# Designed miniproteins, single chains, part 85

Each design is a single chain, and the fold is of that chain. pLDDT is the mean over its residues in the fold that is shown.

## One batch from the design tools (miniprotein)

Design m2954
Fold by ESMFold2-Fast:
Structure m2954 (fold): chain A 68 residues (1-68)
Amino acid sequence: GGAEGAQGAARAGRRYTAELVALGAEDAKHQAEGAVVRAVLDALNGRLDAEEATRAAERSTREILEQA
């Protein structure tokens, strides 16, 4: 359900934003947080299922980390 997708997306985001904080990449951290919030909202609004929301958050935050 939406809550499960929101939880998965938030958990994935916390992992990657912690790595960005450790790297001192403040702008990339804000971009990653925005991507996670979008995935969480899409899950809660039924636009993405639990797996889609988790994958979207993971993919976006990973791409941001790789470019940082």
Scores: mean pLDDT 76

Design m2955
Fold by ESMFold2-Fast:
Structure m2955 (fold): chain A 79 residues (1-79)
Amino acid sequence: MELEEKLAEAIRRWLEEQGIDPRLLYPDVSEEEAARHLAREILEAARKKGLTDEQIEKWVEEVEKDPAALARLLAELLG
């Protein structure tokens, strides 16, 4: 899914900026696969919280504009 791939790339960039290897959470997969697992979990959590696909898409667009703000944007989405 395009939305999952966009979020995964933003997560990968944010983790790189923080100096965090995403494989610390998923050691038996590639960095790209670990980021996709995180993206999938975030999208499922948002859907379970009752956000519409349109709201989730807008949120992912904001993350793509500023991946460094991912932690704050994630707290706003799920907090």
Scores: mean pLDDT 76

Design m2956
Fold by ESMFold2-Fast:
Structure m2956 (fold): chain A 73 residues (1-73)
Amino acid sequence: GMAEAIRKEGERIIKELEKLVEEGPSRENILKAIGYILRLLGMEIDAELRGDKEAQEVARQYLEKAMELFKKM
């Protein structure tokens, strides 16, 4: 279902963001991190538009985790 697809993609995005944090801040890494955050926001919006409350909550949790990682850059 949509929630499972978001969990799979969200986990991938979080791993990529963790790698960017470990590599340290650069213009390229900051722009990549913003791109990932926007993808997570798009997934939350898509879930809202479809009325899938479970998928929306899953996307929101990944977005919150991504924002906490972004603060470490």
Scores: mean pLDDT 91

Design m2957
Fold by ESMFold2-Fast:
Structure m2957 (fold): chain A 88 residues (1-88)
Amino acid sequence: MSPEVREALLAEQEGTLHLMKATIYKKAGDLEGAKEALEKAVAEYERAAALLEAALPTASPRDRAIAERALRSAREARERLRKEIEEL
């Protein structure tokens, strides 16, 4: 796997960590903390998407398949979480 694709997958993991923190804050009734955690999750998914978009043109066939799936996932997560932030 290319370093760029690997870094993007790590960014998606960081996004997931912030999403888990947002869930904890929501359960505690801390809507401000939840919003901040969701905003950090969005930033990490945006970073992942940018890294994957940059890597795709020169990716090997194997890396391209992984990157295309990860990019779709990151974009879908970003759009969903932006909507959740607007509802807080």
Scores: mean pLDDT 86

Design m2958
Fold by ESMFold2-Fast:
Structure m2958 (fold): chain A 58 residues (1-58)
Amino acid sequence: MEERQKRIEEAVKLALENPDLSLEEIAKKVGFDSVAEFERELRELYGESLGVLIRRKQ
């Protein structure tokens, strides 16, 4: 959990600081293979509210 949590926190920061980055780019930059996997981990670890915040980057 620790490593996954850290990656997701970094991804959220990247999304907020870099509005030009897509969800796919952010997911890959922090080590996820796809947006789908990234969103699934967000939902499992932090709930759907964080997923909604990240999706605004689309």
Scores: mean pLDDT 68

Design m2959
Fold by ESMFold2-Fast:
Structure m2959 (fold): chain A 59 residues (1-59)
Amino acid sequence: SKEARLAFLEQQLARIKDPEVRAQVQAAIDAGDLDTASRLILDYEVEQGMELIKKAVLG
């Protein structure tokens, strides 16, 4: 349901530590643009994964 999707996105939003990304995701949720919110969260998670790999390689 849309309610379940909103609850999931709000939960994911709480995990975002970057205030700029958090604000963008919140704005998309507030606008009812769940596709944009999902894409922003996915892009953020991919970027965080790449940073973890970079740190592992560099020590």
Scores: mean pLDDT 81

Design m2960
Fold by ESMFold2-Fast:
Parts: structure tokens; C-alpha cells; sequence
Structure m2960 (fold): chain A 89 residues (1-89)
């Protein structure tokens, strides 16, 4: 039996910055994928790295231009990180 879990984490970016989020794998046979979307609709890049203890580190790099919210006219946008974890218990 394969289980799939979805984690949605929200951040607020005020200009150019790097955000990190860590998720511990349920077991060694875990696979993860991630998608990042800004409130502006821009798809940001996410880098996934794995530590020796099985913890996955998600690194999101936001540029100043991509943090601009045209609806409000300010450098403050909501960032949605969607993580999909698939594992066999």
C-alpha cells in the first residue's frame, strides 16, 4: 500500500529573500515533490535537498521583482509551497 500526503505551507515575502522549510521523511522509501506559487501567479523555483537523517529541506528563492504584488502595489506577496510526500508504510 502506497500513501500520499500533501502539506501546504504559506509564507509572506517582503522583497528579495530565501525561505527554507524542513520536512522529516516518514521512512527511507519516501519520495517528495514540491511546487511553489506566488500570489501574483508566478511560479517560483524550489530546490529540494536531503540530509543524512532523511530530512528534506525545501529552499525557495524569491527575487525582488517576483515579490512585487501588482494588486496592492507593494513588495509583499503570499507564497504557497505545496509538498507531496509519497511513501510505503
Amino acid sequence: EVKTETIIKSFVASGEQTLTYEVKAPNKNTSVTAEVELESGYKAEVTITRKSDGTYVFTIKVTKEHAYNEKTGEYAVLIKLTITITYEP
Scores: mean pLDDT 74

Design m2961
Fold by ESMFold2-Fast:
Structure m2961 (fold): chain A 76 residues (1-76)
Amino acid sequence: AEEEGRKAAEAAVAAVKAEGLSDEQLEEAEKKYLAMVQQIVASDQPLDPDQVAELQRWLAAGLALKLEKAKREEEA
């Protein structure tokens, strides 16, 4: 219950932080994030539910960074 509220708040904070990053910081964060995701995917083993949840969290964070970058490119 309380942990679910904290997870939602953490996700919102991550999105706001992405919005506060510069274009260069967004690109660097996206590259580092993609490298970590590819490392997990390239392990060539079936993922455990915990690993899938971790991968999904990182994918969501990377998507937030990518959306913010695309938004800025469209506006400026």
Scores: mean pLDDT 67

Design m2962
Fold by ESMFold2-Fast:
Structure m2962 (fold): chain A 108 residues (1-108)
Amino acid sequence: SLNDLVITKEDLDLPVEEYLRKAAERFGLDLTDEQFEEILEILKKHGIDLSKPLRSQFIPTKPYPYEFVIPQLVAALLGAAPISTIADFVDEKYLKIAEEVREKVFPD
């Protein structure tokens, strides 16, 4: 459950790729190596720097507790949750990323 995901201050300082790998494990996602690498390539294509801290890349557009928005955004980017639940709190580029992940990595 997304409600069981606790994000710490230390998690926000992790590189995007490292946190995504940990989030996939925490969500119990059965992602193939090919699916995970395709998600990373989509993120890179949309200007996300996988080597930079999570907090610098995933910034909410509205004042909201990051500990609720960022885990849900990451879940949506990994195909584990619909982006619509947080669409009002994130930049349009993340909606485009989530849609491209859904279409290309999880077409059904």
Scores: mean pLDDT 75

Design m2963
Fold by ESMFold2-Fast:
Structure m2963 (fold): chain A 91 residues (1-91)
Amino acid sequence: SVVARQVGLTLRLIGLLIELELTEKPSEEEVLEILEEALRIVEEAAEEGILTPLTARAAEELAELALERHPESERVREAAERLLRAAREAL
C-alpha cells in the first residue's frame, strides 16, 4: 500500500527527529548518521512521489536541530544543508 509506505517513511523520519531532540550531547558521528538516514528517507519518498509537507517539515526541523548541536562542524553543516535542500524542494 502506498499509504502504508508513506506513513512508514514519515514515522521513521519523526523518530530520528525525536532521537536527536532527546540526546543531550550527541557526537558529531551520531548527528551525521541521523542526517544521512534522514536524507535517504527524504530522497526515497521524493523518488516514489510520496514526500508530504509533514515529512518535508520534519526533515527541515531535523536539519536545523543538527546545526544547533554542532554549529562548528563543517561536516554537519554540509549534511544538514543537503537535507534542507531536499526537503525544501517538496515545500
Scores: mean pLDDT 85

Design m2964
Fold by ESMFold2-Fast:
Structure m2964 (fold): chain A 84 residues (1-84)
Amino acid sequence: MVAEKVKEQARAVVEKAEELAKEGKIDEAIELAEKGVKEAKELIERAEEIAKEFGVDAEALREAAEEGLKLLEEKLEELKKLKE
């Protein structure tokens, strides 16, 4: 299901950003998280169009993207605090 894949992608980005941060690559981790946030916001904005194209529930897709965005924004704030 597309909504499940959206959540999986958000979790994968968060995990990769955490790995980069543990390696001391904070700038790369921040860049990855920022890209994830941008993609999640675009998906929320285009959720209705994408849902029509793939024959999925627009509400479920939007909810999945919003959940992913929250995870990515929380991780991005944490990473930025480490850089400050």
Scores: mean pLDDT 80

Design m2965
Fold by ESMFold2-Fast:
Order: structure tokens, then sequence, then C-alpha cells
Structure m2965 (fold): chain A 100 residues (1-100)
């Protein structure tokens, strides 16, 4: 199993899903995650409203995003997940990649 980084107070993360469809088309979905007051605030590129999860782990957030991607693209053949952690200057300080 892939070791997901621990979400901490004040962390800012970006999650990208690259979904390969049966016809070879690649669709990119993104989510921005901000951790504040013990809550993960998630902004999906395809949703107007933020989703708030209390005490969520990075793995739980990624699994939630994957389930939403499967609902939108049930015929997906491959999904690549990329997770980036950013510092206060918007620089990438951690990166994790998983293929499904």
Amino acid sequence: MFDWPELKEGDKWSISLEVTLADGTVVRLTAEVIVENGKAIIKFSFEKEDIVLENATAEEIVNYFLEKAKEIFPDAEKVTITVHKYDDNNRVVSKAVKEL
C-alpha cells in the first residue's frame, strides 16, 4: 500500500487525477485541499461548492475524489493520482504519484 503524507494544520495540498478513457482520451480533474481548524476544505475543479471533511486523512480525501471520478467516468481504463504539498510561497515541497 502507498504511504500517504500526513495532513497537518495549515497544510495546502493539490490533488490531480488524470483519467484515461476507453477511447484513449485523457481528462484531468483537480482538487485543492486546505487544512484549517481540524477540517479539510476541498475545492473540486468540477464543483461550485467546497466540501468540508473533519479529521480526514490524505488517503480518505484521495479515495473520496476517486469515487467521484468513477461516478463521472465509469468507463475509465486508467487513473493516475498526483498529490502535491505546497509551502507558503506556493512551492511544491512534497509529491506523491499512484497509478490505478
Scores: mean pLDDT 71

Design m2966
Fold by ESMFold2-Fast:
Structure m2966 (fold): chain A 100 residues (1-100)
Amino acid sequence: SLTLEQRIAALEILKDYLDGKEVTEEQVRERLKAAGATDEQARFLVAEIGYIKELIDEGKYEEALRRLAHFLGVPLPEEEPSLETLKRFIDEEIARLRAE
């Protein structure tokens, strides 16, 4: 399972992407390793984050939310899937995890 720091790092990477910041695969890997991810965990998370980014770019917000909720181990939000819902979900989850 992912540590608290690894979950926060993955969410912050997705937040930066949604805020229009350029985040390369190498930068994703470096940020995840800084959060204590092993090479195997970093490889998995880079692929998962990359796929979630692809879903967002395609407007597939329901599937993006479902995959994000699954790897965080949290229930899917009951709100209508949208870019706004996804951004709010990420912001709220970062705040929740930082409060633990």
Scores: mean pLDDT 83

Design m2967
Fold by ESMFold2-Fast:
Structure m2967 (fold): chain A 70 residues (1-70)
Amino acid sequence: MAEKLVDTLEARLRAAGVTDPREIGRYVIAEAEFLKNIIGEELADNIIKVVKERYGLTDEEVEEAKRLAR
């Protein structure tokens, strides 16, 4: 489920002109954090884990992306 949601968000970001894998990863994390109250904490955390593995983000990059999402 989280993996398919990441696939969908990646496709939308690529259509918008975002092609760098690390930038895609940061945007997906920010989106998951922003939507946390709607999608729930468990799904948001699972999306972040999938993104970290898929795009090679560090824990520091993940925390920065989450902070920027507000």
Scores: mean pLDDT 79

Design m2968
Fold by ESMFold2-Fast:
Structure m2968 (fold): chain A 85 residues (1-85)
Amino acid sequence: SMKEIIEALKKMREYLETDPEKAIQYAEKVVELMKKKLDKAKSWFEKNRDKLTPEQLKKAERTIKSYEIGYEFAQKRLEALKERL
């Protein structure tokens, strides 16, 4: 999952100046992968909330917030790239 996101980001950067449409396709892939990662983390948290220690709860909440920020950033980047065409 993380490896796929990193690879998609590398491809997006490679095509930014030479093939904007292809760069957008990779930006869309990053958005999709980030959403799947966020949704999976939220689903895991909902299922396991009652089983977690206070420390594990805080760690899970921090992880989810980090993924939410990453997803929002990916969406804004995609919108910016589409506007440049």
Scores: mean pLDDT 86

Design m2969
Fold by ESMFold2-Fast:
Structure m2969 (fold): chain A 81 residues (1-81)
Amino acid sequence: MAEVIEAGYEALKKRYKEEFGVSDERFEKIMEVNRWIAEKLIAIGDLIDKLIEARRAGDQETVEKYEEEIKKVNEEFVKEM
């Protein structure tokens, strides 16, 4: 599995370099951002699941809490993009 991930990384790096003229340094920065995006998407997914559960339970206070958490994660995400 690690070998497949490494092969995917090298293929993506080559594609960015050849198709978009992206330097190796710029590609590393893009991958850093992509890792951060992946971590944020996982966190948002968890919050959405909890929000849906709270809505089904009619817990309006918990709904507002998770809506604010999702909003904060989205605002942080947009600021880094």
Scores: mean pLDDT 72

Design m2970
Fold by ESMFold2-Fast:
Structure m2970 (fold): chain A 79 residues (1-79)
Amino acid sequence: IQQSAQQLRSQLQVGRDRARRDGDTQTTRALDMGIRLLDSGNYMGAITIAQHVVRRMRDSHPDISRQIDQAIQNLQQSI
């Protein structure tokens, strides 16, 4: 669980940095919330936010979107 949560956290940080560079404030704020939920142990809340971000980034950053989606699946299998 902790390893899978750290993997998701790392991918959310990558997504946040890219969204920030693009000036996408809404996606950046969602990713910040997802990271905070992971840090507080709210894995289900973090997964819900991360799934929303995957949908938002799918067209603009398909590589980042797929990496976050994979990290979500790894964490879900660990819960």
Scores: mean pLDDT 83

Design m2971
Fold by ESMFold2-Fast:
Structure m2971 (fold): chain A 93 residues (1-93)
Amino acid sequence: SMNRERIRKEQLERYKKVLGAETEEMMKRIEEQIEVSYFVALKLRAIGLIFDLELLGADEATINRFIDRLRNARTVEEIEELIRELEREIEKL
């Protein structure tokens, strides 16, 4: 399995070729867009897992706690930890 750093480098090289990035400013914008897209994708996955947990009968207090944590998450690492905890809670049901 490729690690996250390898995947990002490969994606960056592909975007560089496809978009014809000619300046460091353009490359920086591509990197920022990839980071934002990944962060949003992780948030959407976490939302989906919270919905699954609710459908499986988790109590309102538990659901609200995970929603608050997701809302306050500022980093990819925080959301990845939240997803891991959500997956563990789902496995218990």
Scores: mean pLDDT 79

Design m2972
Fold by ESMFold2-Fast:
Structure m2972 (fold): chain A 58 residues (1-58)
Amino acid sequence: DDIEKWGQKITDGVTPEEFDEIRDKFGLSQDQVSNIAITASMTGSSQAAKNSLLGYLS
């Protein structure tokens, strides 16, 4: 599942290139991807990152 994969990667830390890949793949803005990364960083939870990503896609 791409959402699970990217939720985990965001939690572990992403490169600028991976950040752009997430944005392009899911059709998200830079701010939306930044918010997912901030959520992952603050919580340390891939599930929280995944939930944030799914929220933007719903």
Scores: mean pLDDT 79

Design m2973
Fold by ESMFold2-Fast:
Structure m2973 (fold): chain A 83 residues (1-83)
Amino acid sequence: MVDRVRALIETLIANTQDQPELKAQLEELLANLTDDLEENRARLKEIVGPEFAEAVDAAFEAVRAGDVARAQAIARDIALAIR
């Protein structure tokens, strides 16, 4: 499970290279990932903001389903929309 969340966060980091403050917050989250899926979800929502809460929920449901590719696609869409 943590490895799937890690892939999601790494995809966000890869697509926020031009946003150093957001990238730093995502890298801190990546370094402090827990086995608690809901704790990781709440922390990510805090970082990306309430506007993306539903997208974060969709990404974490993809993680729960084992659909890492979908979770990464949603992460990329969030990163592009934040710009």
Scores: mean pLDDT 84

Design m2974
Fold by ESMFold2-Fast:
Structure m2974 (fold): chain A 96 residues (1-96)
Amino acid sequence: MSALQQKAASAEKEIQQKEQEVKELGHAMAMARATKSTEEAVKKLLELAKKLEDLAKTAYAAAEELKDLPVSEEFKKKGEEAKEGAESLREWAERV
């Protein structure tokens, strides 16, 4: 396996782990909203936004490093989606 293929596999695992953390925090946010605790809901929204920002940064870095591989386009798309999600959650938290 080439060094680039090994880097692609490592980046994919890291991105998958961060996506799982985002999913788990999303569930925690939904539970906080169900309890009608505004303070807890805002806290979870900001935590989720930070995780999405971290996911976007990781995905963009992987896309740039692996730009000659087809998987770079998938990582770039994941980064764009995570960035948009984080911006939306931060705006939502400011309105709550």
Scores: mean pLDDT 78

Design m2975
Fold by ESMFold2-Fast:
Structure m2975 (fold): chain A 95 residues (1-95)
Amino acid sequence: SKEEAAQRVLEAADRLLEAIKNGDYDSAIEAVNELVRAIGELADLLAKEDPEKARQFLIRATALVLSIIGAILSKDYEQAIADVEALRREVEEAL
């Protein structure tokens, strides 16, 4: 279900936040890969109900993921945390 897919995105986001807070670069990148896969699954399920809403969600989620990657690479962990929290809100609003 889309609720189960959304829960997987939120769980991946929580793992990413934990890795960032611990300063674990390798775990943070692994968690980003998990997050991207979960976002794709949620977007596919959303597209079955509302293709335009799914497209807007995917655009915003992708922009946030790119921002998170950039923040991790620059060691701007405060920005990375803020972007992950923004992504959690996008998931909640998409439901």
Scores: mean pLDDT 85

Design m2976
Fold by ESMFold2-Fast:
Structure m2976 (fold): chain A 60 residues (1-60)
Amino acid sequence: SAMDEMNAIGLELERDLARVRAGEATFDQLEEEYLKKGKELLATAIRMMKQALESKPPQP
């Protein structure tokens, strides 16, 4: 479900924040990566909507 996907992203962020605390990453790097992920997720949603619209079976 969409809820499970959002929860998984939240857990991933928590792990990435732990890496920052360990000195393995920076907050600036995480901000850049998550901004990019957000744009890609939106682009993917748009592509899926386009495919659904174009490939939708006829509705008599």
Scores: mean pLDDT 71

Design m2977
Fold by ESMFold2-Fast:
Structure m2977 (fold): chain A 92 residues (1-92)
Amino acid sequence: MSVLELCREILEECRKLIEAAKAGDILKAIGYALRILGLALELLRQAPDNPLVHEIAELGQEIVTAALNGDFERAEALLERLEEVIEELEAK
């Protein structure tokens, strides 16, 4: 998987996590959270020197924390920031 494909997959899984958590499906939410963390680690492994990659990985972790804590307003705000950072990475 390319760096951009990993970023897009993290974004998709974050959206699924927020929806599952809002629905009260905690087991499904945990499954998406674990996948996001694994994708973030792989992203950091492939592009360790790219500061936008570090920001994307950190945003993924913060979205996981916010969604699992039921802070959906924060999770959605972080998701918007994640989309912006990915668009910036794709523009380079």
Scores: mean pLDDT 87

Design m2978
Fold by ESMFold2-Fast:
Structure m2978 (fold): chain A 114 residues (1-114)
Amino acid sequence: NKQQQIINNLKTLNQALLNNNIDQAISSLNNIRSLLNMSQAVASSVTEIIQNSAYIVMEYKNLSIEELEEKAKEYGIVSKLSEIETKEDIKLFTIFLASELTGLSIDEVVSQLF
């Protein structure tokens, strides 16, 4: 199930970001990109991984950067993508990615991720 594989990789991405595990985070990101038929990303920091992860939603849904930022706000993310640093913001960001990439509701995503 492609949706379940996306959710499982987002669980791994969330934990990797929370633990500053760059290698695991980029691996999970590239697994998601592969599932969506996208080219591999290269990133060397948590900030770059968060930005590249957000850009998956932008590319997948054909959004402008302004539309992407507005969608993120709907999930309670008030920080800029370059400023996501707290455990709560990383959690909200993971929910945003999961809902937007799978089409599942926030409640369904939260029950599967946490």
Scores: mean pLDDT 82

Design m2979
Fold by ESMFold2-Fast:
Structure m2979 (fold): chain A 78 residues (1-78)
Amino acid sequence: MMEKLREEIEGSVYLLKGAVHLVIAEKAEKKGNIEEAKKHYELAIEAYRRAVAATRDPELRAQAQAAVEEAEKRLKEL
């Protein structure tokens, strides 16, 4: 049971890290700081991919995967 709890916590932590970087990237993009926005979108993608790898929950995995796709789309549009 401790293993499962650890995996759930790790997945959630990476989802939160991804969300934080996504917010920073969006704020940087709004200010016209394109290089800062790119950096944080890349960090968000990395964190979300780690969330996908860490979680055993198919719903959390799907959410993280969708977040990767959204962040990649935004990065390409910069």
Scores: mean pLDDT 82

Design m2980
Fold by ESMFold2-Fast:
Parts: structure tokens; C-alpha cells; sequence
Structure m2980 (fold): chain A 94 residues (1-94)
């Protein structure tokens, strides 16, 4: 069976919601949503790592030249996705 539907954080619903929110607002919505289900210390630790990666993305985007901005954003976005996937897997185990 797929994900247990305990929260509206089901992958399908979450993907649809993220697709409607552009840019940085998408990241803030994602962090707030996962924070609502972070009950264990391990989930809270992963959430802190997500927040750190988000702040890094903002700082690097602000400092980068327009031509390099896309490359910097891609690398930090990949890190955010990796942390998000790890957090989702941890929720499945919790």
C-alpha cells in the first residue's frame, strides 16, 4: 500500500498544492506543512536542515550574478529535494 493518509501531506495532494504556488512561496509552504507533522526529534532535526538549506538558497541567489544564478539555484534546489525526500521517508517510518 502507498503512504498512510494521516495528514494532507499525502504525496499526490502535496504535489498538486506545490504546483500552484510559485517560487519561494512554495518552499515556505512545504516547510510549514512538514513542521505540522514533525513530532519526533529526528523529524525536527530534518526540518532544521531543510530550513538551513532554504536560507542558503536565498543567500546564494542574492549573491550570484544573473548568469550563474541558475546553476547555484539548481544545486541548492537539488539539496532541498534530497532533504525533503529523506524527511518524507522518515515520516513513513514514524
Amino acid sequence: APLPKAQPLAIESFEIELKTIPGHEMNELAVKTVESVANTEELKELLERLREALERTKAETAAADPSDRALVSRETAAALVAMGLAFMQRMLEA
Scores: mean pLDDT 54

Design m2981
Fold by ESMFold2-Fast:
Structure m2981 (fold): chain A 85 residues (1-85)
Amino acid sequence: EKEELIAELEEALLRGAEEVVDAIVAGEPLEAIEALNERLLAELEPLVEELKKKGVTLSEEQQAALTARNAPRFAELQARIEAAA
């Protein structure tokens, strides 16, 4: 269950990042991007609270693994923003 919550949070964060990048690349107005960010943060808050209540703490090794796992996706998102500029 804790592992499932971590996976759900990770996936939600990645989906949110993609939605924000899609909006930026599409040239959405700043107000629309701000509204999207507020919505995504509100959706993440219950998951973050649930993890805190369950005392989920990632080890340094687990944090490094999550960073390494997601580095290629973040690099792709950054490249998309740069290409659209």
Scores: mean pLDDT 74

Design m2982
Fold by ESMFold2-Fast:
Structure m2982 (fold): chain A 80 residues (1-80)
Amino acid sequence: SLREKLRELLEELKAKPNITVDDVRAFLQRALELLREAGVDINSPEVKEAIKKFIDAIDALEQGNLDEAFRLLEEAVETV
């Protein structure tokens, strides 16, 4: 399922010892590719809400709050 693939991708991100903003951007790009491949409307309110949570996660990571960043990424995956 799409959600299972997104969760797997998130677990790969979490397994990295030194996560960076570029790692989160790569995760977002791959997630958007998976959404397109699954035929999901990227202009839907749910996808837009998920993208906002990805942006918020990047901001949290830049502030050094890794726990908050992962919480927001998990919420983004659950939103779609």
Scores: mean pLDDT 80

Design m2983
Fold by ESMFold2-Fast:
Structure m2983 (fold): chain A 81 residues (1-81)
Amino acid sequence: LTPQEEGEVLLALAEIMLAVEKITARNSKDPEVKKFLEETIKKLEEIIAQMEKAVRDGNLEEAQKLFEEARKIHKEANEKL
């Protein structure tokens, strides 16, 4: 993979993590869990927007850093469930 393709793959993986959180939130009947997941979704959306800019700018290092942040948020959400 070229550095640009690597950045695009990381972005796609982050979007998959976001999709998982959205599906989980949609299927949750517990108001507290749903609220927590909605906050998690907003954080992931913000990070993904930043990753889109980093990939567009050719900044793979920043994209990798942001992906690590997204992965940590996703892991914490899964631990809460």
Scores: mean pLDDT 85

Design m2984
Fold by ESMFold2-Fast:
Structure m2984 (fold): chain A 78 residues (1-78)
Amino acid sequence: SAEREEALRRYEELKKEVEKLLEENKATGGAKADELREAMRRLFQAADELIGLDPERAEEIHAEVQALRQRMAAALAA
């Protein structure tokens, strides 16, 4: 459906934004921490919406989001 395609695109765009902010946060010595936290919250919301529309991908999506969350936790602890 169009809603599922839009949700998938939004999830992928937000995932790329989080990855970009992780690199920028590292390059700036932590100056992007608040933006990274906000982007991660938006990614969690997009992931939940996508899982609701495509429950067969729930395990895959949860694993991807958890991996990004672990990377963020490590970046913010440094």
Scores: mean pLDDT 86

Design m2985
Fold by ESMFold2-Fast:
Structure m2985 (fold): chain A 75 residues (1-75)
Amino acid sequence: MAEEIAAKAKGLSPGARAALTLYLSLNPEHAERLRKNPEALQKIAERLAEEFDESLSIAEQVALVRRIVEEVLAP
């Protein structure tokens, strides 16, 4: 499920895709919302492609993904 959603995000490096997959695995509500909203998923992918830094720790990478997802999905 999470891996399938992350695979639909275009323009991500392997590291960014792994971080997104991990985040979605831990946050199934956000995973389901993004599955139903491919436009929001693409906005997240574009921001991750620009902001992702593989020198960050795994925890920092997941925190970056969380921030981007929460901002895009905010009302």
Scores: mean pLDDT 82

Design m2986
Fold by ESMFold2-Fast:
Structure m2986 (fold): chain A 103 residues (1-103)
Amino acid sequence: VVERIEELWREARARGLTGGAITVGADAASSAYFDKDGKLVITVSADPALRKGLAKGLALRLLNYRLTAEGASLEEQFAAFDRLVAELAGSTLAQLEELIARL
């Protein structure tokens, strides 16, 4: 999972993502947030429920970078986010990991 997320993030950087870094902490609660400089900070936990929240956050961020690279309008970006949020609401962790791998 982490390795695939790193691959997708590397691909997003090749398409125009500026900045950002992933920090992985084994014993921390899973979280994904943006610092004051727009850097994506990710921590992972052994708890599957907390990892599910992390996976949802990563999917939304990857979609944002992809749509920005494709030149999507703000309206198109918001519509795509609304659709993805609806899909993510009912997803298992395994389905989220498969979705991220395909983004």
Scores: mean pLDDT 58

Design m2987
Fold by ESMFold2-Fast:
Structure m2987 (fold): chain A 91 residues (1-91)
Amino acid sequence: SMAKLSEEEYKKLLKEFEEEFPKLKEKVMALPDEKWAEIAKAAKESDTSSLSEEELKAIELMLEGKFEEGKELLLEELEKKAKEEIEKLKK
C-alpha cells in the first residue's frame, strides 16, 4: 500500500494540487480539438476498464465533435479523482 501522509504533508500536497490544477486546465483547454480527437480515438481503441463512466462519456463527446463539453467533463472527473486519491493518503 502507498504510505500515508502526515497532516503537514497532506496540506502541502492539497495546496500544490490547488495551485497546479488551474495550470493543467489551461493546458487542456489550449490543446487543439484535432489533438483531442486523436487522443479520444486512441483511448476508445485501448482497454477502457480503468476509466470511469464520466471519462468514457467525455471520450464519446469528443468523438462526436463536442470538444468543449468533453474537455470540461474530463477536467471535472480528473479533479474529483485527484482529490479522492489525496484524501486516501491522509492518516
Scores: mean pLDDT 79

